# Designed miniproteins, single chains, continued (2), part 40

Each design is a single chain, and the fold is of that chain. pLDDT is the mean over its residues in the fold that is shown.

## One batch from the design tools (miniprotein)

Design m5373
Fold by ESMFold2-Fast:
Structure m5373 (fold): chain A 61 residues (1-61)
Amino acid sequence: DDARTRVVQLASAVLNKDFETVAKLMGKEEAEKAKKLLEKGEDPSAVASRLAQRYWDSLQS
């Protein structure tokens, strides 16, 4: 799978509140952090962008 495809899946999962998919791609801790940010009223697009960037950065390691 293309890393770009995974980033798109991650962003879509955050926007759809599909935290199971977020957990599968980034782990349960990141999924729980994303859920907490959305519950706090953070912009879903901003949360999705932050997670996508962190996922992308993790692939460089």
Scores: mean pLDDT 79

Design m5374
Fold by ESMFold2-Fast:
Structure m5374 (fold): chain A 94 residues (1-94)
Amino acid sequence: SMMEEKFKELKEKIEKKLEELKKRIDANPALSPGQKAMLKAYLEREAEELLKDIEKKLKENPYDEELYKQLEERMEKVFESAEKLIDQFAESAA
């Protein structure tokens, strides 16, 4: 269905962004191994909750471009918050 295709598209975007952020965390010399593990676990949990919410909204609402745009904007905001958290941990380690 169109809803399944749109969910797959958003899921792939989330999984790609999660992988990119995990690589950024692993590459950051300011973060301890414990901080890296905690931040990656936090990101995995946030991504899982985001995917559950997106799936729920797509199942409960008729699909339109506005709904898809709102879900993309929510995804972007979640990852912006995650990037700020990574930066805060790196700053506190300096």
Scores: mean pLDDT 81

Design m5375
Fold by ESMFold2-Fast:
Structure m5375 (fold): chain A 82 residues (1-82)
Amino acid sequence: SEELKKKIEELINKIKEEAGRLYKEDREAFEKYREEETRKVYEDTLKRLREELGDKLPLEKLEEMARQAAEFLEQLMLEGAK
């Protein structure tokens, strides 16, 4: 839906803005934010995927999907820091 696309774009912009702010104001806080948020997204995504798809897909595939989500978030943060 167009509404979902707009919400995703708004979330992406907020992530980039916060990451950029931290990078300029406190580089150490930026590195902690990046590590903590990517770890959290990996863990939360994997937990959700196991609950929803654990009986349908092998764990290795679920872990790969969770890694892709965490990598996407990290990429957004790094773009915000530019």
Scores: mean pLDDT 82

Design m5376
Fold by ESMFold2-Fast:
Structure m5376 (fold): chain A 86 residues (1-86)
Amino acid sequence: MEVSVSIETRVVGGELEVTARVRISGQPRPLTIEVAPEGSPVLVRVLVTKLESTVTAYFPAADASMRVVVRDAETGEVLASAVAKA
């Protein structure tokens, strides 16, 4: 199974809008998508079960890199990750 992730960031009204797109090649499996500023303990976590999923989250606007991590929901194994600079 291959998992791909892309991340896009945009500043909207003083907030940082983060859009993460996750695609699975092969059989769909439960995945956890985690979105957070790098080095931050604050994260948004979403459970997804479809071959394509999009997560949009908002954070305070800062010159911080945003990180997205895709994990297997059963094992916690990291399957894909991406970083985008705000």
Scores: mean pLDDT 76

Design m5377
Fold by ESMFold2-Fast:
Structure m5377 (fold): chain A 116 residues (1-116)
Amino acid sequence: DVLERVRKLQEEQDRILAELRERLSDEDGQRAIRIVEQVLTVSITAEALVLIGVEIELELLKKQGADQSQIDAVLQQLQDYLRSRRDDLLQRVRQRMEEAGLPEEHIELVLEILEK
């Protein structure tokens, strides 16, 4: 269910942003939160579009009588893509915060919250 997966991604974004707002109340923290919100919004939108595309592809494959190995291949490609996107997200957030001149302590806290 693509809608359920998108909902979970949005709930995770809301959780991350809420924790960041609680722990980063200063001006530099507010700048960090804006960067995270922008990166997460772009990332979640891109992931949602991929999930919708994969759901359509899987439905078409099933209607065409595709075997389980073809379905498994599509699901494996999706898993590999999502793993790559997770790594890229952490790197992108770090890079943007460094370019903005944010303190290392704020960068470390943001990455900790994003990783767990």
Scores: mean pLDDT 81

Design m5378
Fold by ESMFold2-Fast:
Structure m5378 (fold): chain A 78 residues (1-78)
Amino acid sequence: GSLLTQLGSLPGGVSASRVLGDHEAGLTPEQVADNFISLYGSDAPGVLEGAAELLERAGFHDAAELARKAAEIARKKL
């Protein structure tokens, strides 16, 4: 349904893919935090935590750790 499509368009899956790409590009947790704050504002820590959970479930533990560190930095900056 339309609601499930909108939930699938929420940043969880897209954000996980972004963090995975950021990890492969060698971005620091601070750079990832700044990028997500620019995109999501005050929602950035929650978006990054959601991305970390999806990445961890998918077995991308290093990218999940990057997302968790970025979420902590984003929370401290806001």
Scores: mean pLDDT 76

Design m5379
Fold by ESMFold2-Fast:
Structure m5379 (fold): chain A 55 residues (1-55)
Amino acid sequence: DKEKIEQIIKEIEKEAKKNNDKLYIDGEEIKVEGNEGLKVLVEDANKIIKELKKK
């Protein structure tokens, strides 16, 4: 579900901007440099994105 994936990515981008953290995409996986809390959120998002791509 492309729309759900885009929404998840936008949410992560919003949090990264608030914390001045660096985001990048490594293949199909979102990566972050900086805040440990944002890393947890990115890990959860990557898991959800993989699940959505199967459907």
Scores: mean pLDDT 71

Design m5380
Fold by ESMFold2-Fast:
Structure m5380 (fold): chain A 89 residues (1-89)
Amino acid sequence: MEALEAAVEAARPLLEEADRKAQEAAEAFRAGNYKEAIEKLDEAIRAAERAREAIERVAEGEARDVLLAGLEKAIAALEKAKAEAEKKL
């Protein structure tokens, strides 16, 4: 599956960045630094959106649909976490 392999290769560093920023946001939220948590969640969402664009450029067919569905779910979870942090301000 050449398209899947290329999509994973292109998206991997962006997904790793999104995961790191989400972890930093979770740590800031636990520490009560809600403004920092929101900033880190924005960075995570931007990295995930760039990963989505990379997948859309390379992946086709069922592999594309599965990867994009998973990424949209992850982005929605990050947006929900950001909304929860904003409520604490």
Scores: mean pLDDT 81

Design m5381
Fold by ESMFold2-Fast:
Structure m5381 (fold): chain A 96 residues (1-96)
Amino acid sequence: MTPEDVAQDAAEGAEIVAREWERGGQEELARAYRAVAEAFRAGALDEGTQGMQELVRAQRLLADTEPGDEERLEQARRYAERAVRIAEEGVRRARE
C-alpha cells in the first residue's frame, strides 16, 4: 500500500464518521471530520493525524456523556474546533 493509498483510506474513513455525526445532529463534529479528510487528501498527513487525535478526544468525552450533558458536549466541540484549525492549516501549507 502506497502512502497515497493510506491517506485516501484515512480520508474515506473520516468522511464515513462525518456522515454518522451529521445524522446524529453533531454538525460541528461532522465538519471537523470532513476537514481532517481534506487534510489527508491534500497530503498533510501530520496535521490530519493531529486533527484525528483531537477528534478521538471529542469522541471519548461523548462516549462517557449522558445525552443532554451540555457542558461535556461543549468540551467535545472545543476539541472538534481544534481539529478543524489544525486540518485547515495543513491543507493551506500543502497547497503552498
Scores: mean pLDDT 80

Design m5382
Fold by ESMFold2-Fast:
Structure m5382 (fold): chain A 70 residues (1-70)
Amino acid sequence: MIDELPEEQRKELEELDARLEELAEAIQTDPRLAELGKRILEEVQKMYETKDWEAGIERIRRLLAEMEAL
């Protein structure tokens, strides 16, 4: 869970989560955003399983940037 993360990485995930929430309505109407959102969910699940927080956050940030660029 998020509480297991180092403080700095926890704050990064909270910021990424807030940005994803802002896109929630757009994801329902744009299939490209829905596909990227699905990939973010897969990366979050993988990160919690492996506990590779740094690499996981980096991949999520990249996908979120792609969503925001659409």
Scores: mean pLDDT 76

Design m5383
Fold by ESMFold2-Fast:
Structure m5383 (fold): chain A 102 residues (1-102)
Amino acid sequence: AALDAAELEALQAAWREALARQREELEKLEEELKKKGEMTEDKEKLLELLRESLDLLEAAVDKGPEAVREALREVLGRLVELFRELGVDEEVIEDAERAREA
């Protein structure tokens, strides 16, 4: 069965509330990293990507579930590209395997 207008509105409201909480946590994390002097260029790039991702998802919620799926796919693609640029996942896996064999 298709979602009625009230069910869709309730789902969108819940999604907006979840995104608002994620944005608040992201802002708290950025402030804490700056306060502790633990902010790095790589962390700034990640935080910028996460903010842009939240903006895309917030805009998609108003357009409906298909737009949210498309925005999530774009966000995941951007995260994969950033992780490759930072070398974190591939380098960490390679180093962990070498350390385990040594």
Scores: mean pLDDT 71

Design m5384
Fold by ESMFold2-Fast:
Structure m5384 (fold): chain A 90 residues (1-90)
Amino acid sequence: DEIAKIERQIERLKRALEMTKKRVPGSGILAEEALGRSLEVAKDFGYSELANILKEELEAIQKNPGDYKVVEEQLKRALEALEKKLQELK
């Protein structure tokens, strides 16, 4: 079920975002993991546009994993992109 898989990625990203907002040590690594999983799901379903967006966001975090503002901004963008895809599937 594509909808259920996208919803699971959204929930994972929301958890990473909350930890990043609280400036929890290691939240950048959790954000990379969450984005990486979302990227693989997008690739598996052939969502090329979404996959490209998530890849760019992941690369931004990987360049600055200790910059919590960058991590927070990229996670918010990823959530917006996934929620938009979820609306298209409903």
Scores: mean pLDDT 86

Design m5385
Fold by ESMFold2-Fast:
Structure m5385 (fold): chain A 76 residues (1-76)
Amino acid sequence: ELEAEIYEALALIAASVGDVETARRNYRKAGELLGLSPEEVDRRFREALETAAQRLASIPGHDEVAAEVRAGVERL
């Protein structure tokens, strides 16, 4: 299960820097390793991105990146 944890961490790091595409790919891999359905992976990915966007918005100078991440979530 260490591999799933690594992919999940990579997904969150990618999301925190606004790389939504890399975040989605890594989160999907983590979900596959954990036996989650594609629907459950998408739901958790949206939740993780919302959390990342909220945290980024609280950091000075990262408001633009937070907006981009949030826009990516809305498109999902």
Scores: mean pLDDT 71

Design m5386
Fold by ESMFold2-Fast:
Structure m5386 (fold): chain A 61 residues (1-61)
Amino acid sequence: MSKRQELIEKVARYIAEKVAAGEEVTPRDIAEELGISQSTASRLAREAARSGLVNKAVNEL
């Protein structure tokens, strides 16, 4: 599997965990947690949401 797919899955899980806890998630929070740039975090978060990975991760919690 590609490192990009692994990052998207990590972004999706992080967002899902925060949403499940009733917390708001920003691209800055994702960037700080995963050690990536805010622009990369924003792009991957949009991709994870569009592909249903965030909803999948929420349902798996």
Scores: mean pLDDT 79

Design m5387
Fold by ESMFold2-Fast:
Structure m5387 (fold): chain A 78 residues (1-78)
Amino acid sequence: SLEEKKQQYLDKAEQAEKEGNYVEAARFYIKAALLYKQMGKLDEAVEFYRRAAEFYKKAGQDNLAKAVEIEAERLKKE
């Protein structure tokens, strides 16, 4: 189900975070945000995009962090 996929992505993001793999953590938080967006849960989608941006910053991926922050702000306006 969509809910099961969401939980799987969140679990993988948390595991990647614990391992210090910040790029992988950001990637899974983006996947979770996309599922929240598909479910019409835009506030939760924004929150997970912001978490992804934070992890991209920790990884030194400033351009990717900025792109994800722009997407979060776009969703907030919807």
Scores: mean pLDDT 87

Design m5388
Fold by ESMFold2-Fast:
Structure m5388 (fold): chain A 73 residues (1-73)
Amino acid sequence: DSRRQFLEAIVRHAEADKERGIASDLLTKAANAARKLLEDPNSVISPEEQQALQTLENSKRSGREASRELARQ
């Protein structure tokens, strides 16, 4: 369930950034991958999307910004 919560948090963060008129290439790619995985766990993800997810997952352990969004759930 922690993986699903992480993917949902990425999607919410990306949506909030879009609504505020800001966009991160990294977050956008990660959110695209997260949406695919939430819809179908066996979805094929591009290498760029997979790398973006991995980067954010690594940042979750040491990055303040990613941790703030996850903590809101």
Scores: mean pLDDT 71

Design m5389
Fold by ESMFold2-Fast:
Structure m5389 (fold): chain A 93 residues (1-93)
Amino acid sequence: SEKAEEAKKLAEELKAGNTDPSVFKKALELVKEIDDEEVAFEVAKGALEAAQRTDDPEVKELALEILMEALKKITSRVPELIGLILRNIGLLL
């Protein structure tokens, strides 16, 4: 879908280290609208990795919200999701 393609693009921007809160807010909106669990996982991964590069509490909160929305859609990627959470546990505390 068009929304899934937009979400893939934002996932790549986040993985490239974009820590702009506006990008995280757009990613959160797109994750809510897509049904593709692979795309949702990649957005959550990118957001959590990008949030590790900043001390901005707004970015950290948005990354956690993106993870929570992705959790609603991810059914087949549970081991990868557990790995993502464990790698980013400092953001969850």
Scores: mean pLDDT 79

Design m5390
Fold by ESMFold2-Fast:
Structure m5390 (fold): chain A 79 residues (1-79)
Amino acid sequence: MKVYEGEVSSAEEAREEVTWFLENAAGGDVLKLLVTAGADQEAALAAVREVVEENADKVASLETERTPRGVLVTVTKAE
């Protein structure tokens, strides 16, 4: 199991990071993506959810946690 870390501030960045992870990571690998606080945070979180829903067969779990720096999204790739 590998852990990938990323930080995004826009819907486009969030979509690119989650898509890249799901295409390149191995089954059981984890992405920890920090969606930074700001005007585009809601759009970025929506983009993460959309990519995960579009690729539901490749995703084992999606978790979100609010932090002082933003929302930490944890995506686990299905095996």
Scores: mean pLDDT 86

Design m5391
Fold by ESMFold2-Fast:
Structure m5391 (fold): chain A 97 residues (1-97)
Amino acid sequence: SYEDVLREARDKALAAKKDVIEGRGKRESIEKALETMREVAEKIEPYDPKLAEAIAREVEELEKLMKDPSITEQELGEKTVAALQSLAAKLDELIAA
């Protein structure tokens, strides 16, 4: 069901957030988090293509930041954590609806 997809997506987003925090914004932890966000977008797309597109665009912006030589691991980690928290919160809203 779509509810099961939303619950699984939320749990994956929260797990990815924990991994980024524990990884202290290291590139490998960020790359895994972005992969998780893309997988979430792919699974949501059949039910909510606009939400899937919004998630994909957030991933593209974070990938752009990863290529910026001036960004610190701390700043990249904080932005990735914020994106994952926002995603989890949005998924919780949809589950409650």
Scores: mean pLDDT 87

Design m5392
Fold by ESMFold2-Fast:
Structure m5392 (fold): chain A 80 residues (1-80)
Amino acid sequence: SLFPEAGERAARTGRELGNRVFSLGDSSGGTGAALLGIGGAVDAYLLKKRGASEEEIQKAADEGIAQAKATAEASIARAK
Protein backbone atom coordinates (compact mmCIF):
# COMPACT_ATOMS: atom_id res chain seq x y z
CA SER A 1 0.00 0.00 0.00
CA LEU A 2 1.08 3.60 -0.64
CA PHE A 3 0.13 4.70 2.86
CA PRO A 4 1.65 3.54 6.17
CA GLU A 5 -0.57 1.30 8.34
CA ALA A 6 -1.76 4.26 10.42
CA GLY A 7 -2.69 6.10 7.22
CA GLU A 8 -4.64 3.08 5.92
CA ARG A 9 -6.58 3.05 9.21
CA ALA A 10 -7.40 6.77 8.87
CA ALA A 11 -8.62 6.41 5.27
CA ARG A 12 -10.73 3.35 6.15
CA THR A 13 -12.29 4.99 9.21
CA GLY A 14 -13.14 8.14 7.23
CA ARG A 15 -14.77 6.04 4.49
CA GLU A 16 -16.84 4.06 7.03
CA LEU A 17 -18.00 7.27 8.75
CA GLY A 18 -18.69 8.89 5.37
CA ASN A 19 -20.86 5.93 4.33
CA ARG A 20 -22.95 6.28 7.51
CA VAL A 21 -23.52 9.99 6.81
CA PHE A 22 -24.33 9.28 3.13
CA SER A 23 -27.02 6.82 4.29
CA LEU A 24 -28.71 9.76 6.10
CA GLY A 25 -28.86 11.73 2.83
CA ASP A 26 -26.03 14.14 3.73
CA SER A 27 -23.70 13.77 0.74
CA SER A 28 -21.58 16.81 1.70
CA GLY A 29 -21.08 15.57 5.27
CA GLY A 30 -20.31 12.07 4.01
CA THR A 31 -17.75 13.40 1.52
CA GLY A 32 -16.26 15.66 4.22
CA ALA A 33 -15.76 12.77 6.66
CA ALA A 34 -14.19 10.58 3.94
CA LEU A 35 -11.85 13.39 2.82
CA LEU A 36 -10.74 14.11 6.41
CA GLY A 37 -9.79 10.43 6.79
CA ILE A 38 -7.86 10.61 3.51
CA GLY A 39 -6.20 13.81 4.79
CA GLY A 40 -4.95 11.89 7.82
CA ALA A 41 -3.61 9.17 5.51
CA VAL A 42 -1.81 11.75 3.33
CA ASP A 43 -0.33 13.51 6.39
CA ALA A 44 0.90 10.14 7.73
CA TYR A 45 2.45 9.31 4.33
CA LEU A 46 4.22 12.68 4.04
CA LEU A 47 5.54 12.42 7.61
CA LYS A 48 6.90 8.91 6.93
CA LYS A 49 8.53 10.15 3.70
CA ARG A 50 10.22 12.96 5.68
CA GLY A 51 11.55 10.47 8.26
CA ALA A 52 9.24 11.49 11.09
CA SER A 53 8.86 9.22 14.13
CA GLU A 54 6.23 6.46 14.21
CA GLU A 55 4.57 8.37 17.07
CA GLU A 56 4.22 11.49 14.89
CA ILE A 57 2.86 9.41 12.00
CA GLN A 58 0.25 7.75 14.23
CA LYS A 59 -0.70 11.11 15.79
CA ALA A 60 -1.35 12.65 12.34
CA ALA A 61 -3.56 9.69 11.39
CA ASP A 62 -5.43 9.91 14.71
CA GLU A 63 -6.02 13.66 14.17
CA GLY A 64 -7.55 12.92 10.76
CA ILE A 65 -9.78 10.25 12.32
CA ALA A 66 -10.85 12.64 15.10
CA GLN A 67 -11.83 15.33 12.56
CA ALA A 68 -13.74 12.75 10.48
CA LYS A 69 -15.62 11.59 13.61
CA ALA A 70 -16.48 15.17 14.61
CA THR A 71 -17.80 15.90 11.10
CA ALA A 72 -19.88 12.70 11.04
CA GLU A 73 -21.30 13.35 14.53
CA ALA A 74 -22.28 16.92 13.56
CA SER A 75 -24.08 15.63 10.43
CA ILE A 76 -25.87 12.90 12.41
CA ALA A 77 -26.94 15.42 15.07
CA ARG A 78 -28.38 17.76 12.39
CA ALA A 79 -30.30 14.84 10.83
CA LYS A 80 -32.01 14.04 14.15
Scores: mean pLDDT 82

Design m5393
Fold by ESMFold2-Fast:
Structure m5393 (fold): chain A 106 residues (1-106)
Amino acid sequence: MREEIEKEVRELLKEYEEKDPEKLKEIQEKTKAVLEEAKKKAKELGYENAVKMIEAILKGDLESAFEYAEKIVKEENPELSPEEKEELLRLAYKQIVFYIELLKRA
């Protein structure tokens, strides 16, 4: 599962890098700005796990970023079913891998 997601993300980003490297750079800059703004807002709201997750993403620390994402889904969303939590974690992993691989290519 994890290796398949990482491969899909790398193939997608390689395709964009080959077709439009200037647009990829624009997306990288906008993504970094959005993550920094999200981190600031999470900090203001006291969402400590979200802050740590975003910090890990900005550092390229996939393992730590996903650990904090798991805490958010499992501990801060007790109303969600096990199936909903599993799907959210799958989507979170894919999104985290996407952000890290995108920012790494700068």
Scores: mean pLDDT 81

Design m5394
Fold by ESMFold2-Fast:
Structure m5394 (fold): chain A 69 residues (1-69)
Amino acid sequence: SADELLKELQKEFGLKSKTLEEALEQLKRRRAGGEAALTGSGATRLVAEHYLPLIEEAIERAEKALEEL
């Protein structure tokens, strides 16, 4: 359910969002920050390369759940 997914995302990404829509918006902001970090160098870029796929997967799951509402 959407509520179960929200709880999972709150635990995995440390989100304080009260709705799945708010969680999706926070994940999109984190994706934008990660994409900006890819233009950097060293550890910042490596962290972004690792973290972005996890954020993108979470966004896809949240968008799919919201489509079914």
Scores: mean pLDDT 81

Design m5395
Fold by ESMFold2-Fast:
Structure m5395 (fold): chain A 101 residues (1-101)
Amino acid sequence: NPAVVAVLRAAGFDEAEIAAFLEALRRGDVDTVRAYLARLSPDQVAELAILLREGIFLLEVMEHGTPEAQERVAAASEPEIAQMIRDVRRYREEVEKYRSR
């Protein structure tokens, strides 16, 4: 997908890194996906989430993304997916609140 490649190049990834990222998505290599996620801005994360529509990438954003990146993805998603992202985030905040009490 040329649009995905363009976002990754704008984020400073070279051709070998882009190929490795796409292969990681195909294989379900969560560690590699997470390492790449850490190098992306919130805007780039949101754009990639829309373009990829890959469950593994969305799950990594929801589990390890910043609150800003999570909200950017929610705002750019279909209403049902946006609500799911916000509900999961709220649920995790409540679980952490109960664990820290």
Scores: mean pLDDT 76

Design m5396
Fold by ESMFold2-Fast:
Structure m5396 (fold): chain A 109 residues (1-109)
Amino acid sequence: SMEELIEELKKLIDELEDRIGELSPTEAAFAGLVIQAARLLITAAKTGDKKFAEQAKALLQQALETYGDQLSPEQVELLKKAIEALEAGKLEEALKTLIELLKKLLEQA
């Protein structure tokens, strides 16, 4: 459900914020952008306001442009998948994809 996705995403954000010092400077900067995008998508899901989903998409696109060549192929594919889901208006798919991406970032910490 949407509520379960939001709660899982919040828990992953909190865990990643607690462990962000375990990441390289580049990974920490990228993780910060993904966390910000995830918080915007939670707001979009709770309010139904498309503006927050559009802001999240722009932030993920910026993250891909800035850090894409420094990320693992799996992280790049998850980031692209989240952007494509948001472009298609598939908010639940975007939330699920960010959950996978945050889990991957925690595995690399």
Scores: mean pLDDT 88

Design m5397
Fold by ESMFold2-Fast:
Parts: C-alpha cells; structure tokens; sequence
Structure m5397 (fold): chain A 98 residues (1-98)
C-alpha cells in the first residue's frame, strides 16, 4: 500500500533526523575518543554508518534505520554518553513498534 510506504518513509525520515541531531551533539566526544574505541565499539559504529547509508539510499528504510539507531546507542554507551545512548534507544523502540 502506498499509504503504508509513505508512513514508513515519514517515520524513518523523523528517526534519521533525530539520530543526526544526537550524532551532531556527540561529535566532539566521538572525535576525542576515536583512538580509544574497542573492536566492539568500532563494529557498532560501522553498523550505524551502514544502516544510515542504506536508509538514505532507499533500501529497507525501517530495518536500516533500526540498525543505525542500535549502533549509535552502543557507541554512545561505550563512550559514557548515557543521555545520547538513551535518545538513540528510544528511536530504535519507535522503529520497532512500526
């Protein structure tokens, strides 16, 4: 249904914008700690980047956005940004509920 596709797209666009805002607020923290990231945190960052790229390129937009949100939450949790991690987790829950 075109209406379902439009609703999924609108949800993903809002989710991507929220993740972009969280990433912008955390950019300095990520840059300062890039050399201190564990292999698990680097993998989470890769999953976030791949999910975001796939969402922007018109793949499975909800699944890709979910991967981006979960990846960002793990990166921010590892860096001690509990507020940013919680915001990213809320985005993941909204996408899962769709």
Amino acid sequence: SAAREAAARALAERAVQELADVLEESAELIKKNADKLSDETIKAAQEMQEGLNEALDGGDVLESTLRAAEGLAEVLKALGDEKGAERARRVAEEVRAA
Scores: mean pLDDT 75

Design m5398
Fold by ESMFold2-Fast:
Structure m5398 (fold): chain A 72 residues (1-72)
Amino acid sequence: TPEGAEAFRKASELAKKMGYPQAADAARAVSEAFETGRPADLSALNLTPEEQDALGVAFREASGLPSAPPAP
């Protein structure tokens, strides 16, 4: 959906500013998948737990959801 694409595009920018480039790339890939209707292969990105947490935090903030601390 267009709203989903926009949220992940904002999440990509936030993750990039947080210093998590792989999380930013993952968010961009998901945004592209929403816009093109093509599936995103996130397994190819081999995200670390830290990058996964950063992606979740960035997405919550971009979507206006309550912030949560990153998981250990």
Scores: mean pLDDT 69

Design m5399
Fold by ESMFold2-Fast:
Structure m5399 (fold): chain A 64 residues (1-64)
Amino acid sequence: SMEQERKRKEAEFLKKFIEKIKNGEVSDAEIQALKDYLQLEHGIPPQDFTIELLEKLAEEYEKV
């Protein structure tokens, strides 16, 4: 379905974003924007934002 394809693309986006975080290639503003997105769309509070959480979310999205 289109929804499954969107989730797989979001998983790919998250994996690429995680790699950029690990390489120091993202600004504080970009990290804040992702935190805001995750809170709005997934109910993840900004204080729970970790690389491990993002990796888990990407893996779950790939399963669909």
Scores: mean pLDDT 81

Design m5400
Fold by ESMFold2-Fast:
Structure m5400 (fold): chain A 80 residues (1-80)
Amino acid sequence: SAIRAAELERLEPLYRAVAAAEGVPVEAARLFYELIVLEGYSPAEAAAALRARGYDVSEARARRMERTLRELIAQDALAE
């Protein structure tokens, strides 16, 4: 939806930070945020979904991405 697209755009600095920390494309980090935060996926489920879309994300990498994401959300008061 348009509202969801606008929300994802607003969080671009967060996606860039996760992407840089784990060496993945920004688009993969954006999809990861959507799956984990908006859809409630586990890291394993998110990794499988990203691989289905052609991104090389292992379960171990997804777990690190989740830790980085949760840390950044906590620091930026986005976890309301």
Scores: mean pLDDT 78

Design m5401
Fold by ESMFold2-Fast:
Structure m5401 (fold): chain A 55 residues (1-55)
Amino acid sequence: SDEEMREVLLEAERRFRERNPDLPPLEDQSLEEQKEATREFLRIASEVLAERLAA
């Protein structure tokens, strides 16, 4: 559901911020840094989703 997806994304954002407290603002990031940050966020989102789907 949209609500469940929202919760997954909010939790993923929380974990991403905790793991990357010193991450520079987007305008100061190179394209490579943005790609790496995106890959890590997607990995974390997948972890959160998997945890919620596990019985």
Scores: mean pLDDT 79

Design m5402
Fold by ESMFold2-Fast:
Structure m5402 (fold): chain A 93 residues (1-93)
Amino acid sequence: SEVLKEIEEFIKNIENLSSEEALERLKKLVEQIKEYVLSTSDKEELEKLAKKMSELFRKMAEKFIERGDEASFREVLEMAADLGRLIGEQLEK
């Protein structure tokens, strides 16, 4: 999956991004992933996507906590909850 590769590349480069760049890229990626999640019926792919996104959200949350950026940290948690709900709903279909 091209999407899974993009997530892996983001994870590898996260420490090299400013807080603003990292948050902007995450928002765009989450938006793309939501569209992909709604378009796919492949439950195995959705499970792989959920695992990789969980890793990305964890690392993003850690980055913002370490930098004292509470506002961005909260946005990461909200995006994680929203995407997790959407993936869960698709897995139940």
Scores: mean pLDDT 85

Design m5403
Fold by ESMFold2-Fast:
Structure m5403 (fold): chain A 61 residues (1-61)
Amino acid sequence: MPSEEEREKVYKKLVEEARRLNREEIVEGLERRYYEKASMDEIEEELREYAEELERRAAAL
């Protein structure tokens, strides 16, 4: 059972990565998901998809 603290750490890492890539839309999506989702499994799946998208966009540049 992941803690609220673990959830925040994951979000902060992805937010920082998104900011390095100037992807504000990803940051906004992550913030909305953080407030809407209760399950860490669902949050992690969403964050994984966003992380893959950030990597894909970075590689495409």
Scores: mean pLDDT 61

Design m5404
Fold by ESMFold2-Fast:
Structure m5404 (fold): chain A 80 residues (1-80)
Amino acid sequence: MEEVKQELDDLINELKKDMEKATSFEEIDVKYKLYKSEAETILERAVREGKITPEEAEQLLAEFNKRIDKIYEEAKKKLS
């Protein structure tokens, strides 16, 4: 559980760095979708390996999506 949470936190930190470097809305959209996909892959693998339950994966994905949605909106405001 803690290992999976750390991997998701690392993704959020990388997304923040990428958003700070982003110069276009298209770049922001591409990065947003990429990190969402990576989080889903991490959680799917963790469930398969028995590290977390499917219910825990759903909760972690929901929390991750809320956090990246906020970063996405803030990045869009910076360019507008």
Scores: mean pLDDT 83

Design m5405
Fold by ESMFold2-Fast:
Structure m5405 (fold): chain A 82 residues (1-82)
Amino acid sequence: GAEEAKRAAKRAGDGGASGDASKEAGGVISAMGSGLDAALSGSASAEEAGKAAREGGKEGKDKKSGERAAEAAEKSARGAAE
């Protein structure tokens, strides 16, 4: 699941102690965290909304890394905000 994937990405970073591999592993961990937040707060529904926003952004709007993180965080916050 998403939680397991995040842990696997972290372990990849830890295992790649070399300077070249560590920075790439860090990027993977960050991306996994965004998806994890969306999945935890709104399950598949929230993640689906985030994916749709990314696809629309790539085709119609500016493609920004922050957009992916913002969408995932927004969906996560909405689910957690009771």
Scores: mean pLDDT 51

Design m5406
Fold by ESMFold2-Fast:
Structure m5406 (fold): chain A 103 residues (1-103)
Amino acid sequence: MSKEHQEALAEYEKTYKEFAAIMDQLSVPDQTALLVALYERIKKTDFGEKLASIGSPLYGIMTGILLAETAAYRDLDRAKQVLGIYKEMTAQGRQLLEAQKAA
């Protein structure tokens, strides 16, 4: 594994921890909405294409997360792509959290 790939994975792990911390603070409906958004975003990637064949929403979400992690560890371009997705989801989660705190 290259140094650049190791650095991308370190940033992914950091971003995932930030995402998880936001999820812990969100309501169950907002957690569900954010996980569905993550799943739909992963489905649009080349490594997530087969998720469209999964009829179970919860199993689809779980499989999508596992596919994204597997892709990130195998390939630098996929690591950067997965990192970008989690950064986007983390930003959406922060917006939901701010809306929740304002209510």
Scores: mean pLDDT 84

Design m5407
Fold by ESMFold2-Fast:
Structure m5407 (fold): chain A 75 residues (1-75)
Amino acid sequence: SPVDELIALMEEAGHDQLAAQLRAEAATADPALVEPLAAEALARIRAGEMSVQQAGLEVLVELGVARLVEAVARV
């Protein structure tokens, strides 16, 4: 899956703690949300638009934003 591929790339690049954090967040996230985010991040890495570290951080930020939007929409 794209999220597993991104986590593996992060571990290979030495970002082990960030990879562990993404793995933990992805385990509780909706796969329909996290997999497209990871796929987009991988595409940007391949295009030279961002580093592996930046891609992992972007996915974590997007997951956090999605949770906040859902919480606010309840109001």
Scores: mean pLDDT 80

